# Ledger of designs, part 69: designed miniproteins, single chains, continued (4)

Each design is a single chain, and the fold is of that chain. pLDDT is the mean over its residues in the fold that is shown.

## One batch from the design tools (miniprotein)

Design m14374
Fold by ESMFold2-Fast:
Structure m14374 (fold): chain A 65 residues (1-65)
Amino acid sequence: MEGEIAAGLVLMAASVEGAEVVDVRTEGGKITVTVAERTEKVEKMEELARKAAKEFGLELEVEVE
């Protein structure tokens, strides 16, 4: 359930900002988003997704592959 909310939030933010996401994991109340490259679009996605995740009590981090 948490993983579905996390994936939905990240995919929505990525769609809005035009960022490409490789993987999304949710573990222990933390969302980890894996991207191939850290771009300006990824940074904007991170800010948007992190703000949304906080409303659900979730932490968010972005990792580069």
Scores: mean pLDDT 77

Design m14375
Fold by ESMFold2-Fast:
Structure m14375 (fold): chain A 78 residues (1-78)
Amino acid sequence: RDAVAQAFTRVAHELLKEAKDEDIEKVLQAIRDAATAIGNGDYATAVKILRDTAKELGVTSPEVQAALDAFEAAAKAA
């Protein structure tokens, strides 16, 4: 769980760092929805929400992709 929480926090940080000001509320909503999925033990849904949000908003830097890949790996190990 701690590894999932750390990886999730990294994804949230990278998304907020790269998001346009007008998209910040969408990122915050995706973070809330993903956190709810994690709380329910649905890690696959949390990964999907964050990946879909990054793609929708065009936030596809190597840093965001690395954070998402690390989160998916942590989620699969949990």
Scores: mean pLDDT 83

Design m14376
Fold by ESMFold2-Fast:
Structure m14376 (fold): chain A 87 residues (1-87)
Amino acid sequence: MSPTLQEIKERFLSLLEENKDKLKGDPAIEAAIEQIANAQSWEELQAALAALGKAIYSLPEIPEDLLEKLNELVEEAGDMVREALAA
């Protein structure tokens, strides 16, 4: 795997681990986190992040602070994905 993909995966996984108590008990979120951890390409990572977003918006109480931080990382990752795929 490219170092850049691994670095972005680690940032998402660290953020989710730090906030796991806010996400705890939702099987769709747990599945999405597993997909992020197992992503071996930028396309797989984007698909996992899309699944995570859908699962978070389905929670009874949406963790707004976590969504803001996730959105910042998604924007950063999106720029990196566009650069990687443009080659």
Scores: mean pLDDT 75

Design m14377
Fold by ESMFold2-Fast:
Structure m14377 (fold): chain A 60 residues (1-60)
Amino acid sequence: MSKGEVMDEIGRLLAEAIRSGVLSEGEALRVGGEASKLLEEGKGDEALKYVRDAIARARS
């Protein structure tokens, strides 16, 4: 998966979480910021996992 594809998927997941009420805009901004740090380190799979785990935890 390219870095751009990972960024697009993260954006899609966060937008859906906001739309469904799972995350607030502030929570999504925080999660996205941490994921961006992982992407800058070349850790795209870890960034995706982090976002998915954060959404799953919030959904509880």
Scores: mean pLDDT 82

Design m14378
Fold by ESMFold2-Fast:
Structure m14378 (fold): chain A 92 residues (1-92)
Amino acid sequence: MKEKLKEDIEKLRKVFTENNDQEGIKRADELYEKLENATSEEEFEEVRKEIQRLADEYALKGNKEALQISLDYGVEELKEAVDKVIEERKAK
């Protein structure tokens, strides 16, 4: 899990560097530091949510690599939401 989050941050940072986006680079570096300091599942989940937000913002700006990360994270979130609805309907 931590390795996947690290790779996604590195991909976003590379994209920002190639597009000369200093603010994007700064945000990616801040996420990387948060990930390095994370020691609990809850802390990893917070980093994941911030990566998703950053990817969503840059996907909307037309960045294809950010779009791919956004879609990967969004699909997992949608799956969890659907699973919860199914469980609620089984509780009669």
Scores: mean pLDDT 75

Design m14379
Fold by ESMFold2-Fast:
Structure m14379 (fold): chain A 100 residues (1-100)
Amino acid sequence: SEAEELLADLRAQLASLDASVAKARPVYKAAGVSDEQIEKGKAALREGLERGIELLEQGRPEEALRAVVEGYLRALEHIRGLSEEEREELLRRAEEELRA
């Protein structure tokens, strides 16, 4: 099922997160991103992925997808410096698309 495929994908992303961030770190640092920003971004992605997995296991796919999207947006806030207003607007638009 689509939910089983999504669950497998989120688990794979979570399992590879530390390695993926470690590989990308030199590129982010060359772009002027600090180690602190990278670690905060990684933590936000981890939280989103873990919450998404939990919600999918509970049969709550819409809430799971929303949790994952929020994790990515919080990571972008730390890496790119998105404002809280820009983050909230992007999350609102993502939720509307998921409901359509």
Scores: mean pLDDT 80

Design m14380
Fold by ESMFold2-Fast:
Structure m14380 (fold): chain A 87 residues (1-87)
Amino acid sequence: KTVEEIIEEYAKELEEKGLLSKELAEYFIRKMTEIAKKYNLSASEVEALMRWVKKEMEEMKEMATKEMVDSYVEMIEGLAEGRRKLL
């Protein structure tokens, strides 16, 4: 599976579970795709990050706000930036 397919599959699953609105799922896909391209993340790295976000959102058991989505995106970008600095 491509990086884009992994991101879309996880976002769709979160939308189907009522944890993301359609608009926030589309926003999340766009932001994650930008980060994956910027930091040259592999499919396995993206899948690990998507599993983490899914777990965090599932533990809340409520629909995520835009502020929550922005926070997850910022944490993921920080992790990707940290990986870049170590390489």
Scores: mean pLDDT 81

Design m14381
Fold by ESMFold2-Fast:
Structure m14381 (fold): chain A 78 residues (1-78)
Amino acid sequence: MKEELLEEIRRRALELARRAAELLRSRGEDVTEEDAERGAEQFAGMVEKLIEKEGVEKARERAEEELERAEKELEELE
């Protein structure tokens, strides 16, 4: 379902964005919780557009790929 997927994506994207923000702050960058929230909402908006174009299942696949990529990039920076 669209709403269920978007809630899951928002939660996961926010978790990753918060990790990224904390890492950047530890390096002296001025990144806020609000920046993390904004990033997560932008990602969720992109996934919503994918649902409209390709359907829920394809949007889920692409979102999973993007989240996995972001998580790996974060691990490389940590």
Scores: mean pLDDT 80

Design m14382
Fold by ESMFold2-Fast:
Structure m14382 (fold): chain A 91 residues (1-91)
Amino acid sequence: MKELAKQLAEAAVRDGRAAVELGEEALRNAEGRRGIILAVAAAIRAMGGIFLAEQALKLGADEESRKKAEEGIRLARRGIELAREALRKGE
């Protein structure tokens, strides 16, 4: 299970990074439909990253994989914050 926990933690970081990128693009496009679509995409990607990180932690991830899972959660939360900012700016 160590390899699976590692893969899930690495996937969580990738999804978290993607959520941040989508959230930043949503903020740049906040004054239109594109901003809304990107904000929703950021939120969906962030939720996926959090889920993968939680699964990695439940599988008894080693210290390195645990740190990656925590990084993934931090990035995903940042993506959600950016998505919320974009949606508020569009109002």
Scores: mean pLDDT 87

Design m14383
Fold by ESMFold2-Fast:
Structure m14383 (fold): chain A 100 residues (1-100)
Amino acid sequence: MKVVIDMSASPEELEKQITEILKEVMEKYAAGKISDEEYTDVLIQVLEVMRELALTLLSEEEARALLTAYVEAAVATLESQGRLASAERLRAHLAALLAA
């Protein structure tokens, strides 16, 4: 699944777009309509977009907190479904993005 976000939108509109994408993909995943691999791929795509926005709009501390909160929420969902490998993939991707 490909994530399409209008990066020319206002910060408030971007936050809304990200929230709506996350809600839709979580609902599809919970309903068994998408695989754990496809769900994880969408979460990684959203994480990349959030990083770009955070680096532009937030302090380094706020950006790190936001990205960490996003990943931990997603990881909690994956772990609740027994998807430990997907959870580790998300954590590894976050660690790589935050490594300077």
Scores: mean pLDDT 75

Design m14384
Fold by ESMFold2-Fast:
Structure m14384 (fold): chain A 97 residues (1-97)
Amino acid sequence: DEVEKAEKRIKEAEKEIKELLEKGVSEEVIKGVIKVVTQALSTGTKEDALKAGEKYALSQGLSEEEAKRLAQASVDYVTGLTTSVAVPLIKIGDELD
């Protein structure tokens, strides 16, 4: 169940990210949000990661709608990858600078 849900989340997140790129969101902003949510997930909840990602995206000039969509897609993508690999990266994230 969790692996199947993770794969679905990854595919949906990838689609959302591609749509945001087509709308003009830069690849650098997307990478930044993914980095921020990855770090937040290492020490906190998915809700903490969503808020951190949204805040970062807004600081980069995205609209509230785009920021929320990108933060959600980034959290879904990162948590999907972590679950699919079965690696506790969330616990190990503190080792990343």
Scores: mean pLDDT 75

Design m14385
Fold by ESMFold2-Fast:
Structure m14385 (fold): chain A 96 residues (1-96)
Amino acid sequence: MLSEEEKKQIREELEKDPSLSEEEKEKILNSTPEELAKIRARQTVERADPEAVRAGIRAHLANLDKLDAEQQKLARAMLTEAARLLGDEEALAALA
């Protein structure tokens, strides 16, 4: 669960994103950690170089077994959303 201080930091980060409405920002702040991870993945795909994002997906996939169950769940949600947005069929197959 997010603390009030963490919500403030996330709000300040979201304020820098011109593609998000105020309503969408409030939804993000009230989201589950999994939903928040997916939203962050979408923002990363929109702003970052696609090749860098693909490399990041591979690096995270290689380290999934080193994470606990809750961390794996969040990482899989984030990676699946990023791979879907990039049309990365190989990464989607690895996450299925």
Scores: mean pLDDT 72

Design m14386
Fold by ESMFold2-Fast:
Structure m14386 (fold): chain A 59 residues (1-59)
Amino acid sequence: SRAADVAETIRLNGEAYVRARDAEGGIATGRNGIALGKELNSQEAIEAGEEVLARGRAL
C-alpha cells in the first residue's frame, strides 16, 4: 500500500542518516515522516517517523 511504501521510505532514509552519523538529517527525516504520516492518516508512517526521530536524537 502507499502508506506502507511511505513508512519504508522514511525508515530507509533515516537509516542512511544514522549510518552517516548525521543527527540533524535523522531528526529532520523523523519529524517530516511524522508530519507526512499525520497528513496521510497513516499510523505506520507516524511510527516510522517517531522511530527515526528517536534514533537521530540518540546520535
Scores: mean pLDDT 84

Design m14387
Fold by ESMFold2-Fast:
Structure m14387 (fold): chain A 83 residues (1-83)
Amino acid sequence: MEEALIEAAAQSARDLAKKSKNEKAKEILLETADKVAASKSLREAADILREGAEKLKELDPESAEQLEKMAEQLEELARRLSA
Protein backbone atom coordinates (compact mmCIF):
# COMPACT_ATOMS: atom_id res chain seq x y z
CA MET A 1 0.00 0.00 0.00
CA GLU A 2 2.78 2.49 0.85
CA GLU A 3 4.52 1.55 -2.42
CA ALA A 4 1.35 2.39 -4.39
CA LEU A 5 0.95 5.75 -2.61
CA ILE A 6 4.62 6.63 -3.21
CA GLU A 7 4.32 5.69 -6.91
CA ALA A 8 1.10 7.78 -7.23
CA ALA A 9 2.87 10.81 -5.70
CA ALA A 10 5.83 10.37 -8.09
CA GLN A 11 3.43 10.14 -11.06
CA SER A 12 1.62 13.32 -9.93
CA ALA A 13 4.96 15.17 -9.86
CA ARG A 14 5.73 13.88 -13.39
CA ASP A 15 2.29 15.06 -14.58
CA LEU A 16 2.98 18.54 -13.13
CA ALA A 17 6.32 18.54 -15.00
CA LYS A 18 4.50 17.80 -18.31
CA LYS A 19 2.21 20.82 -17.75
CA SER A 20 5.01 23.19 -16.67
CA LYS A 21 6.11 25.85 -19.19
CA ASN A 22 9.20 26.72 -17.10
CA GLU A 23 12.21 24.51 -17.96
CA LYS A 24 13.83 24.92 -14.51
CA ALA A 25 10.55 24.06 -12.74
CA LYS A 26 10.11 21.02 -15.04
CA GLU A 27 13.65 19.86 -14.14
CA ILE A 28 12.98 20.23 -10.39
CA LEU A 29 9.62 18.38 -10.70
CA LEU A 30 11.22 15.46 -12.58
CA GLU A 31 14.09 15.23 -10.05
CA THR A 32 11.53 15.32 -7.22
CA ALA A 33 9.46 12.57 -8.90
CA ASP A 34 12.56 10.33 -9.30
CA LYS A 35 13.56 10.84 -5.66
CA VAL A 36 10.01 10.15 -4.45
CA ALA A 37 9.85 6.94 -6.51
CA ALA A 38 13.15 5.82 -4.89
CA SER A 39 11.97 6.63 -1.33
CA LYS A 40 11.53 3.78 1.19
CA SER A 41 8.69 5.25 3.28
CA LEU A 42 5.77 7.68 3.17
CA ARG A 43 7.69 9.97 5.55
CA GLU A 44 10.77 10.06 3.29
CA ALA A 45 8.53 10.71 0.25
CA ALA A 46 6.79 13.57 2.10
CA ASP A 47 10.16 15.15 3.02
CA ILE A 48 11.27 14.96 -0.63
CA LEU A 49 7.99 16.56 -1.79
CA ARG A 50 8.42 19.42 0.72
CA GLU A 51 12.00 20.01 -0.52
CA GLY A 52 10.72 20.13 -4.12
CA ALA A 53 7.93 22.54 -3.14
CA GLU A 54 10.45 24.89 -1.47
CA LYS A 55 12.58 24.98 -4.65
CA LEU A 56 9.47 25.69 -6.78
CA LYS A 57 7.96 28.54 -4.69
CA GLU A 58 9.34 31.31 -6.94
CA LEU A 59 9.43 29.42 -10.27
CA ASP A 60 6.02 27.69 -10.22
CA PRO A 61 3.93 28.53 -7.11
CA GLU A 62 1.01 26.37 -8.30
CA SER A 63 3.17 23.23 -8.57
CA ALA A 64 4.84 24.10 -5.23
CA GLU A 65 1.39 24.21 -3.59
CA GLN A 66 0.41 20.84 -5.12
CA LEU A 67 3.64 19.18 -3.88
CA GLU A 68 3.11 20.66 -0.38
CA LYS A 69 -0.46 19.29 -0.33
CA MET A 70 0.74 15.82 -1.36
CA ALA A 71 3.47 15.93 1.33
CA GLU A 72 0.87 16.75 4.01
CA GLN A 73 -1.37 13.87 2.86
CA LEU A 74 1.52 11.36 2.96
CA GLU A 75 2.65 12.62 6.41
CA GLU A 76 -0.90 12.24 7.77
CA LEU A 77 -1.10 8.67 6.43
CA ALA A 78 2.36 7.85 7.85
CA ARG A 79 1.31 9.11 11.30
CA ARG A 80 -1.92 7.07 11.23
CA LEU A 81 -0.10 3.88 10.14
CA SER A 82 2.64 4.34 12.81
CA ALA A 83 0.24 5.02 15.70
Scores: mean pLDDT 84

Design m14388
Fold by ESMFold2-Fast:
Structure m14388 (fold): chain A 73 residues (1-73)
Amino acid sequence: GGGYTITKAQKKAAEEKDPEKAAEYYGEQMRRYGRVLGASEEDVQQLADTFRQTTLDTMTTRKKREQQAKLNA
């Protein structure tokens, strides 16, 4: 795919046990991506905020599902 590539640092941040730190890192990457696309500062900020929130939600849901699976084993 396109011009966006997941780096080793991004993968390490995604593996971070702290979802907030991972979300902040992905938000920053999306902000940079939006700027490369020529998006407005408002659109860049919205994109970053959306991806931070989505990352937090996804990681939290995954952890809850994993915990539930362990309890139901």
Scores: mean pLDDT 68

Design m14389
Fold by ESMFold2-Fast:
Structure m14389 (fold): chain A 88 residues (1-88)
Amino acid sequence: MEKLEEAGKKLVELALRLVRESEDVLAAIGAALRVIGLVLDAERLLKQGKEEEAIETLREAAEYLKEVAEEQGLEDIVEEVEKVLESL
């Protein structure tokens, strides 16, 4: 449980970092809001004891964040998101 909560927090931190480092700030804000929404959904699922569904939701958030970071050329964020995916 704590490991999945830590993964969610890391994805939120990386989404906010995407907003700070992106040249297209408005697109990055939209992406960050989607990632944050998915992390909040995963937290709700964890509180309900639905760990498998929470993991799938965190994977979706991470994969989406990775795609947007790759499109923006933010390799450091891509690498950190891949580490989150490996931890799930």
Scores: mean pLDDT 84

Design m14390
Fold by ESMFold2-Fast:
Structure m14390 (fold): chain A 90 residues (1-90)
Amino acid sequence: MLLRINDKGELVLYYRGAWVPVSSLLKSSDINLAKLAAQAVKDAIKQGLPREVLEKMKKVLEEVVNDPSASEERKKLAQEVLELLDKAGV
């Protein structure tokens, strides 16, 4: 997965010809896009990306967990990534 931090400090991934904010994909109702975004956060943790970037991802994942319109599968996915962030000290 091709990841970078943009000039705004946002984690972005390269998807279908564009750099897309991972935060937007995590909030997507499409479970496959949410899974792709979750993998991007897992890869960012593994690569040791800056704490401030990971903290922004943590806030978005907490929003997904607390969103009453989010599917249980999306909430479970977000909780899994939050556990990995906590284990990484974020």
Scores: mean pLDDT 85

Design m14391
Fold by ESMFold2-Fast:
Structure m14391 (fold): chain A 77 residues (1-77)
Amino acid sequence: YLLDEETLEALLEFWKEHVLGKTEESKKLAGLPDDLLKVALYVWLYDPELYEELIKLPLEEMEEALRKYAEEYGIPV
């Protein structure tokens, strides 16, 4: 389930360049620290329906939801 660090870093860079900041909702994500951005990237890759719901949340609730997702799936934050 979890990607190796090299693949994760490459995908995070791609996602930041091509996906983040392209919509008003995704602009909120651009302000998050890289640890939470990696969690958001995992949600975008593996749970796209959950990702669509998360980006609609206020920033504070979205951050909390991402931390819970990280804890549930063992993603380092």
Scores: mean pLDDT 77

Design m14392
Fold by ESMFold2-Fast:
Structure m14392 (fold): chain A 75 residues (1-75)
Amino acid sequence: EELKEAIKKALEELGMTVEEAIDRLKNSPEEERQELASEIIKLAAKYVPKEKRDEFIAKVSTVENLLKLLEELKK
């Protein structure tokens, strides 16, 4: 739940909905996709407690893992 809230806050800072983030990550060229994923993860890390930050980064280290979390947020 904390990780999902961190992702939601990151998307709010970017002015982006969960659906828009999923669409862009699925349909963008590889370079743009990696850049967007990195920005979302970087922003989300600010909202994760320091003690859990390394675990969070490891769990979302790939675009595929980030997409799985976003799909869960969409419900």
Scores: mean pLDDT 78

Design m14393
Fold by ESMFold2-Fast:
Structure m14393 (fold): chain A 78 residues (1-78)
Amino acid sequence: MSEITKKALALGDEAGEKKRAEGEALGLPEEEVKRRSLGTYIATALLTSLAMSLGLSEEEMTAENLDKALREFLREKL
């Protein structure tokens, strides 16, 4: 896999596991914990892949920059 893919998946896994542990600590239903964890994993992996593909540094990976990058990418592809 590319370096971008490896980093994106690793960051996604970390974010997803953290979100799962957080949801379990809050006593959320199993299905909701899984949904939140998977959603966080997918969002983190995709946004990291997009940001790195566009040449953004880690310091530039703010919510605002990622939202703008995602909107521009989707407009180009869809």
Scores: mean pLDDT 74

Design m14394
Fold by ESMFold2-Fast:
Structure m14394 (fold): chain A 123 residues (1-123)
Amino acid sequence: SAMEEKLEKIKKEILEEYKKKYGLIPSDNDIELSAEILFEASQPEVDLDRVRELATEFVDSLIPPVVPPELRQPVVDKIVELAERKDLEALKELLLTLVGSQHLYNLGRISAEEAQQRIREAL
């Protein structure tokens, strides 16, 4: 369908930007959730309840050392705010920062404190 084709294009664009920024290959699940959030935010009429649901699912998939309990709601709220404003570039950068910070932490390349600081700076 036309919607499936748009979602697939968003997935490919995020994947290529992630590879350029981090030099790493992200998980399919991280890319799929990021793409679904961006797809919903790109609709003419943004369903903010659906964006919040997807953002909550995305943040729930992130580990506590990277996104501790006190950052979970601020991150969800920022995703919803950027989607409401249709600031797709800032939304994409936030999603890439969340995925990238967790990936680098899981590889032992950055500390939990550094991952959290990168996320706080993106908020």
Scores: mean pLDDT 88

Design m14395
Fold by ESMFold2-Fast:
Structure m14395 (fold): chain A 94 residues (1-94)
Amino acid sequence: SEADIVAQAKAQALIALEWMISEETDPARKALLTELKAEFEARAATVTTVDQFLALLDDLAARLEAEGDRSGATFVRGLRDSLAAQAERRRAAL
């Protein structure tokens, strides 16, 4: 179901953000990622559709890029594109 896709994508994104925080050695960037994870969790709680979640990932990537985290932005865009491809495959199968 779409709800299952969204739930799985939320779990995957949170694991990815936690991994990025754990790998970050710069205290300022670690603090930024921690803040963005908290904001992401709060916003993700209100998301019920794939399209809403894709928009949330696009917002997160744009914010990371604006804050100078180009690698983090690229990684989040990769998650976004993967989810979009999964949603398209399911739409084509219906």
Scores: mean pLDDT 82

Design m14396
Fold by ESMFold2-Fast:
Structure m14396 (fold): chain A 113 residues (1-113)
Amino acid sequence: SELRNKVVGRVTGYLEALGLPEDVIQHAQQVAIQAVQELEQGKSLEDLLLEADIHSGLGDIASVAGTTEIKEKLYAKALALAVAVEEAARKSGNTDLLSRAVSLKNEVLSKLS
């Protein structure tokens, strides 16, 4: 789908620009594919955004614990979910969810840098 290609492309571009390991990038790509499939099957944008927020929080816990690989995968998952919500919200004209998804995306990108 067009949505799938756009979400996967954006997620890949962000993570490659940050120099993250290939296994982290591949994990995020798979999460992005799954998120778009779930959206196309009727999963709510609010539920995906909540999942993104939860995984960002889990990444924060992993960061404090010093588990870098786990931290990177959790933040990469949060990024993939946030980008999926951003693109779907933009397409549907949901300005509230778009704003919230962009905010979370920027927060997670800052944590990955």
Scores: mean pLDDT 91

Design m14397
Fold by ESMFold2-Fast:
Structure m14397 (fold): chain A 89 residues (1-89)
Amino acid sequence: AAAAEVEAARARLKAAVREVAAALEAKIEALGKKNKAPKEVVDEAKASVPAVVEAAVAAIDAMPPEEVLALARELEEDRARLEAMLAAG
């Protein structure tokens, strides 16, 4: 029971990391366009993102079960708060 909940929490955190990474790549592209950055600089910045994702995923897998469950709860609360702020502003 508890082990399945921990695995589900790790999966949610990993999914969130990948979603944030995709949003970050889009933001890098948008900032590059705004600042008239060379395409090569934008492409290099985007290319670094997968390595950061892999490091984050490894950290999630190494994280103690209690911390994983706590972080997953914080993520849900932060997501709801961020969505509320975006809807209001």
Scores: mean pLDDT 77

Design m14398
Fold by ESMFold2-Fast:
Structure m14398 (fold): chain A 80 residues (1-80)
Amino acid sequence: SAAEEELRKLIDKFVKNMKSFAEDLLKKYSKEDVIKRIKFLGENAIALIERRAARLGVPNRDELVEYLKKKVEEIIKEIK
């Protein structure tokens, strides 16, 4: 659906932005502090996707949320 495609694009945008933000923060902050900030941003992004998917009646909401969670964990793993 168009709504699902828009949510997938939004997830991809969040992932790209979080990766870029992590790279910039790693120039000034410890890995531990950067991980804490990425976790916070990831939690906010997940909550936003859950709310929008529910409002739009997207049936694969759980799949989209799990995909984003996996991408956040991959970013954290790359920082470690």
Scores: mean pLDDT 88

Design m14399
Fold by ESMFold2-Fast:
Structure m14399 (fold): chain A 84 residues (1-84)
Amino acid sequence: GLADKEEARRIAERALEEAREALRRLKEVLATDPSNGAAITGAALATMGSVLTAVTGAARAGDEELVREAQEVAREAGLEIRPF
């Protein structure tokens, strides 16, 4: 029902926010300390997990714009993530 879609959207919105923050940290580490493999790996995994949650939640909510926003974060991180 609508409540399920609203919950999915809320989860996706929070995950998208987390994905944007993780991507910001990834870009920061790549710019300031590109040899820090542990920090790069951690930020990349965090970005991947949050983007996957955001795309899945947005698709369940039927929110095409939120799906596009999550896919844009994935693209900027060098990741290919699709809801299909």
Scores: mean pLDDT 80

Design m14400
Fold by ESMFold2-Fast:
Structure m14400 (fold): chain A 65 residues (1-65)
Amino acid sequence: GLYKVTVLKDGGAINLETGEVLKAGTVLTASSVRVFSDGLGSARDAETGEVYLFDASQVEIEKLS
C-alpha cells in the first residue's frame, strides 16, 4: 500500500542513509510505514527506496491505498 507522511516539525524525519534532516511541510509518499511502541517510526520512500526514521508525534500519516 501507499502512505502519505507529512513532516510537522523540522527534524521530525531523518534519512537513515544520508543523514538528511527533513523540514516541516515536507511530504513523503511511502511504500511502507512502521510505528514502534517507543513513538519512533520508519517509512520507505516509494520513489527512491530510502528509509526515513521519524518521531511519530512530529508527523502525520495517511493511508492512500
Scores: mean pLDDT 84

Design m14401
Fold by ESMFold2-Fast:
Structure m14401 (fold): chain A 84 residues (1-84)
Amino acid sequence: MRGIRLLEKSLLRTLRESPPEHTAEVFNYVAQTVEDQYKDKDPETAKKIVELFKKAAEYARRGDREKAEESIKEAIRLLEEMEK
C-alpha cells in the first residue's frame, strides 16, 4: 500500500461518511490488501494489522465509530512501524 497517512485519512472519512455495512466492507478489503502485501515480508505484524482492521469492521458494522477509529489508528501505527 502507498501513502499510509493518506490511507488513514481515507479510512476515517469512510467511517464518518459511509453507511456501516459499506464501511465494514472497505475495512475488510484493506485487511486483505495488507495480508497480500506484507504476508511474505513480516507475517506476524501483518496478521496483527489484519485483525485490527477486521475488528474495526465489526465495530463500524455495530455503529461503534469511536472503537472503530481506535482500531484503525492502532493498525496504521503498526503499519507505519513495519515500513520503517
Scores: mean pLDDT 82

Design m14402
Fold by ESMFold2-Fast:
Structure m14402 (fold): chain A 81 residues (1-81)
Amino acid sequence: MEEELLREGAARLAAEAAKLFVKDPEKGAKALDGLAEAARQEGHERIADAIDALRKEAVENPEEIAAMSPEEIEERFRAMA
């Protein structure tokens, strides 16, 4: 129950941060890094790893992230978390 709500919340925040990365890479990277750090501090290692994976994808394939909807990024995140 609680883990599902946390995963859904993390997915929305991670999608927003990834979209921010394609508009402003510096701010987006800081947002993704901050979310991953917060998840690790709370003991949510899978969520933190999923955020790190999304950050790597945004760096390596920024055009793919730009082409995705926020909902599509959320689904990709949920598959990793």
Scores: mean pLDDT 80

Design m14403
Fold by ESMFold2-Fast:
Structure m14403 (fold): chain A 71 residues (1-71)
Amino acid sequence: LEEQIEHLRKGAEEFEAEAARVRKMADDLSASLTPEQAAQFRAQSDALIAHYEEVARRLREGAEKLEEKLK
């Protein structure tokens, strides 16, 4: 059970790290684009970041539910 909680938390951290990586990449690459292209690229990157953050949130919720049942 503790292993399952840790696995879910680790998964959430990995998706959160990936979201942060995409955000940094979007910031760095946007500096090289026109304002219009940068806005479109940020919109697409924000959608991907939101997806990773949603997956991480659900994994954390799963871990919290298991942890609450444990204590």
Scores: mean pLDDT 81

Design m14404
Fold by ESMFold2-Fast:
Structure m14404 (fold): chain A 90 residues (1-90)
Amino acid sequence: SEVERQEKLVEEISEVLQEIIEAYQDGDEEKYEELLKKARELIAELDPDLAAVARKALEEFEKYLKEGKLEKAGEVMRKMRLEVLDKLRS
């Protein structure tokens, strides 16, 4: 179903965002940039309204990572997942 497809995309985006945190902690700039590109490509596969929510979350996520606020970055990731799933069910 379309809902199942979107849910799988959200889970994959969440996994990639977790990998971005790990790459950032390791100082692996090349992997960090590759994973950011992958996250943006996966977000583009979401329905437009869901993609807009995920893009805003990704902007806040990157901001918190650059500020060294890893816990806040994780909160943004979890909030994005919940908001997108809630919209899928509305």
Scores: mean pLDDT 86

Design m14405
Fold by ESMFold2-Fast:
Structure m14405 (fold): chain A 70 residues (1-70)
Amino acid sequence: MKLFQDEIDGKLYPSEEERLLHETYYLYKQSRIIVPVSPDSKELKDLEDGKVYSSEEELLEHLREKFGIK
């Protein structure tokens, strides 16, 4: 099985699609597309779709679905 390294966080992923997902998540956070619902909240809002996610993991699952990743 080939592993793909994320150029941003240096982590290894089992597919290029998973690597791209994590890279996209980082870029969305950096560009302020994904923001905390409030200053002290762990809940994240995706401003592109207007939805709120209870955790980073939930948001990553949403992005996986959005980009057609398993």
Scores: mean pLDDT 67

Design m14406
Fold by ESMFold2-Fast:
Structure m14406 (fold): chain A 94 residues (1-94)
Amino acid sequence: DPVLPPSSESARLLRPDPALLALLRSIGATRDTFTLLELRRLMYKLLAERNLFDPADPNRVHLSPELAALFGVDSLDTDSPEFDALLLSRVTEV
């Protein structure tokens, strides 16, 4: 379909692994399935609440040891496709 809108991907429901789901619930998430857009928003909220954003670069995040263990990296750029790839590595499509 040559006119398939990008929003079709964000409408797909994803189930986080138990570790990621527990982190999302710590910031008020009430569901166990989310769209990619909702996961991105919840992760931004989590990162902001834990004061993990670099003050010199608002798109750069220095992960806590807990999050570094979960994602396998100690820092990431929220403006890069790597962020979405890391989120997708921790979810199952429903």
Scores: mean pLDDT 75

Design m14407
Fold by ESMFold2-Fast:
Structure m14407 (fold): chain A 66 residues (1-66)
Amino acid sequence: SDPQLERVEEAFRRVYAEASNWPEKPSREELRERLREVMRELGVSEETFEAHIEAAVDTLAGLLGV
């Protein structure tokens, strides 16, 4: 398993859990910013972040109906 991809998956899971409980439906920009923050906290590299951030935002937005 790639530790960087595991960190991306963990960031996705955390933001999905958080956003599912937000009082207002998030925008894609709000999801992107929170994913960026969590990925940074988890030590996702800049290369891995840039490679995966848009796909993660798109998937998360789809799951949340945004």
Scores: mean pLDDT 85

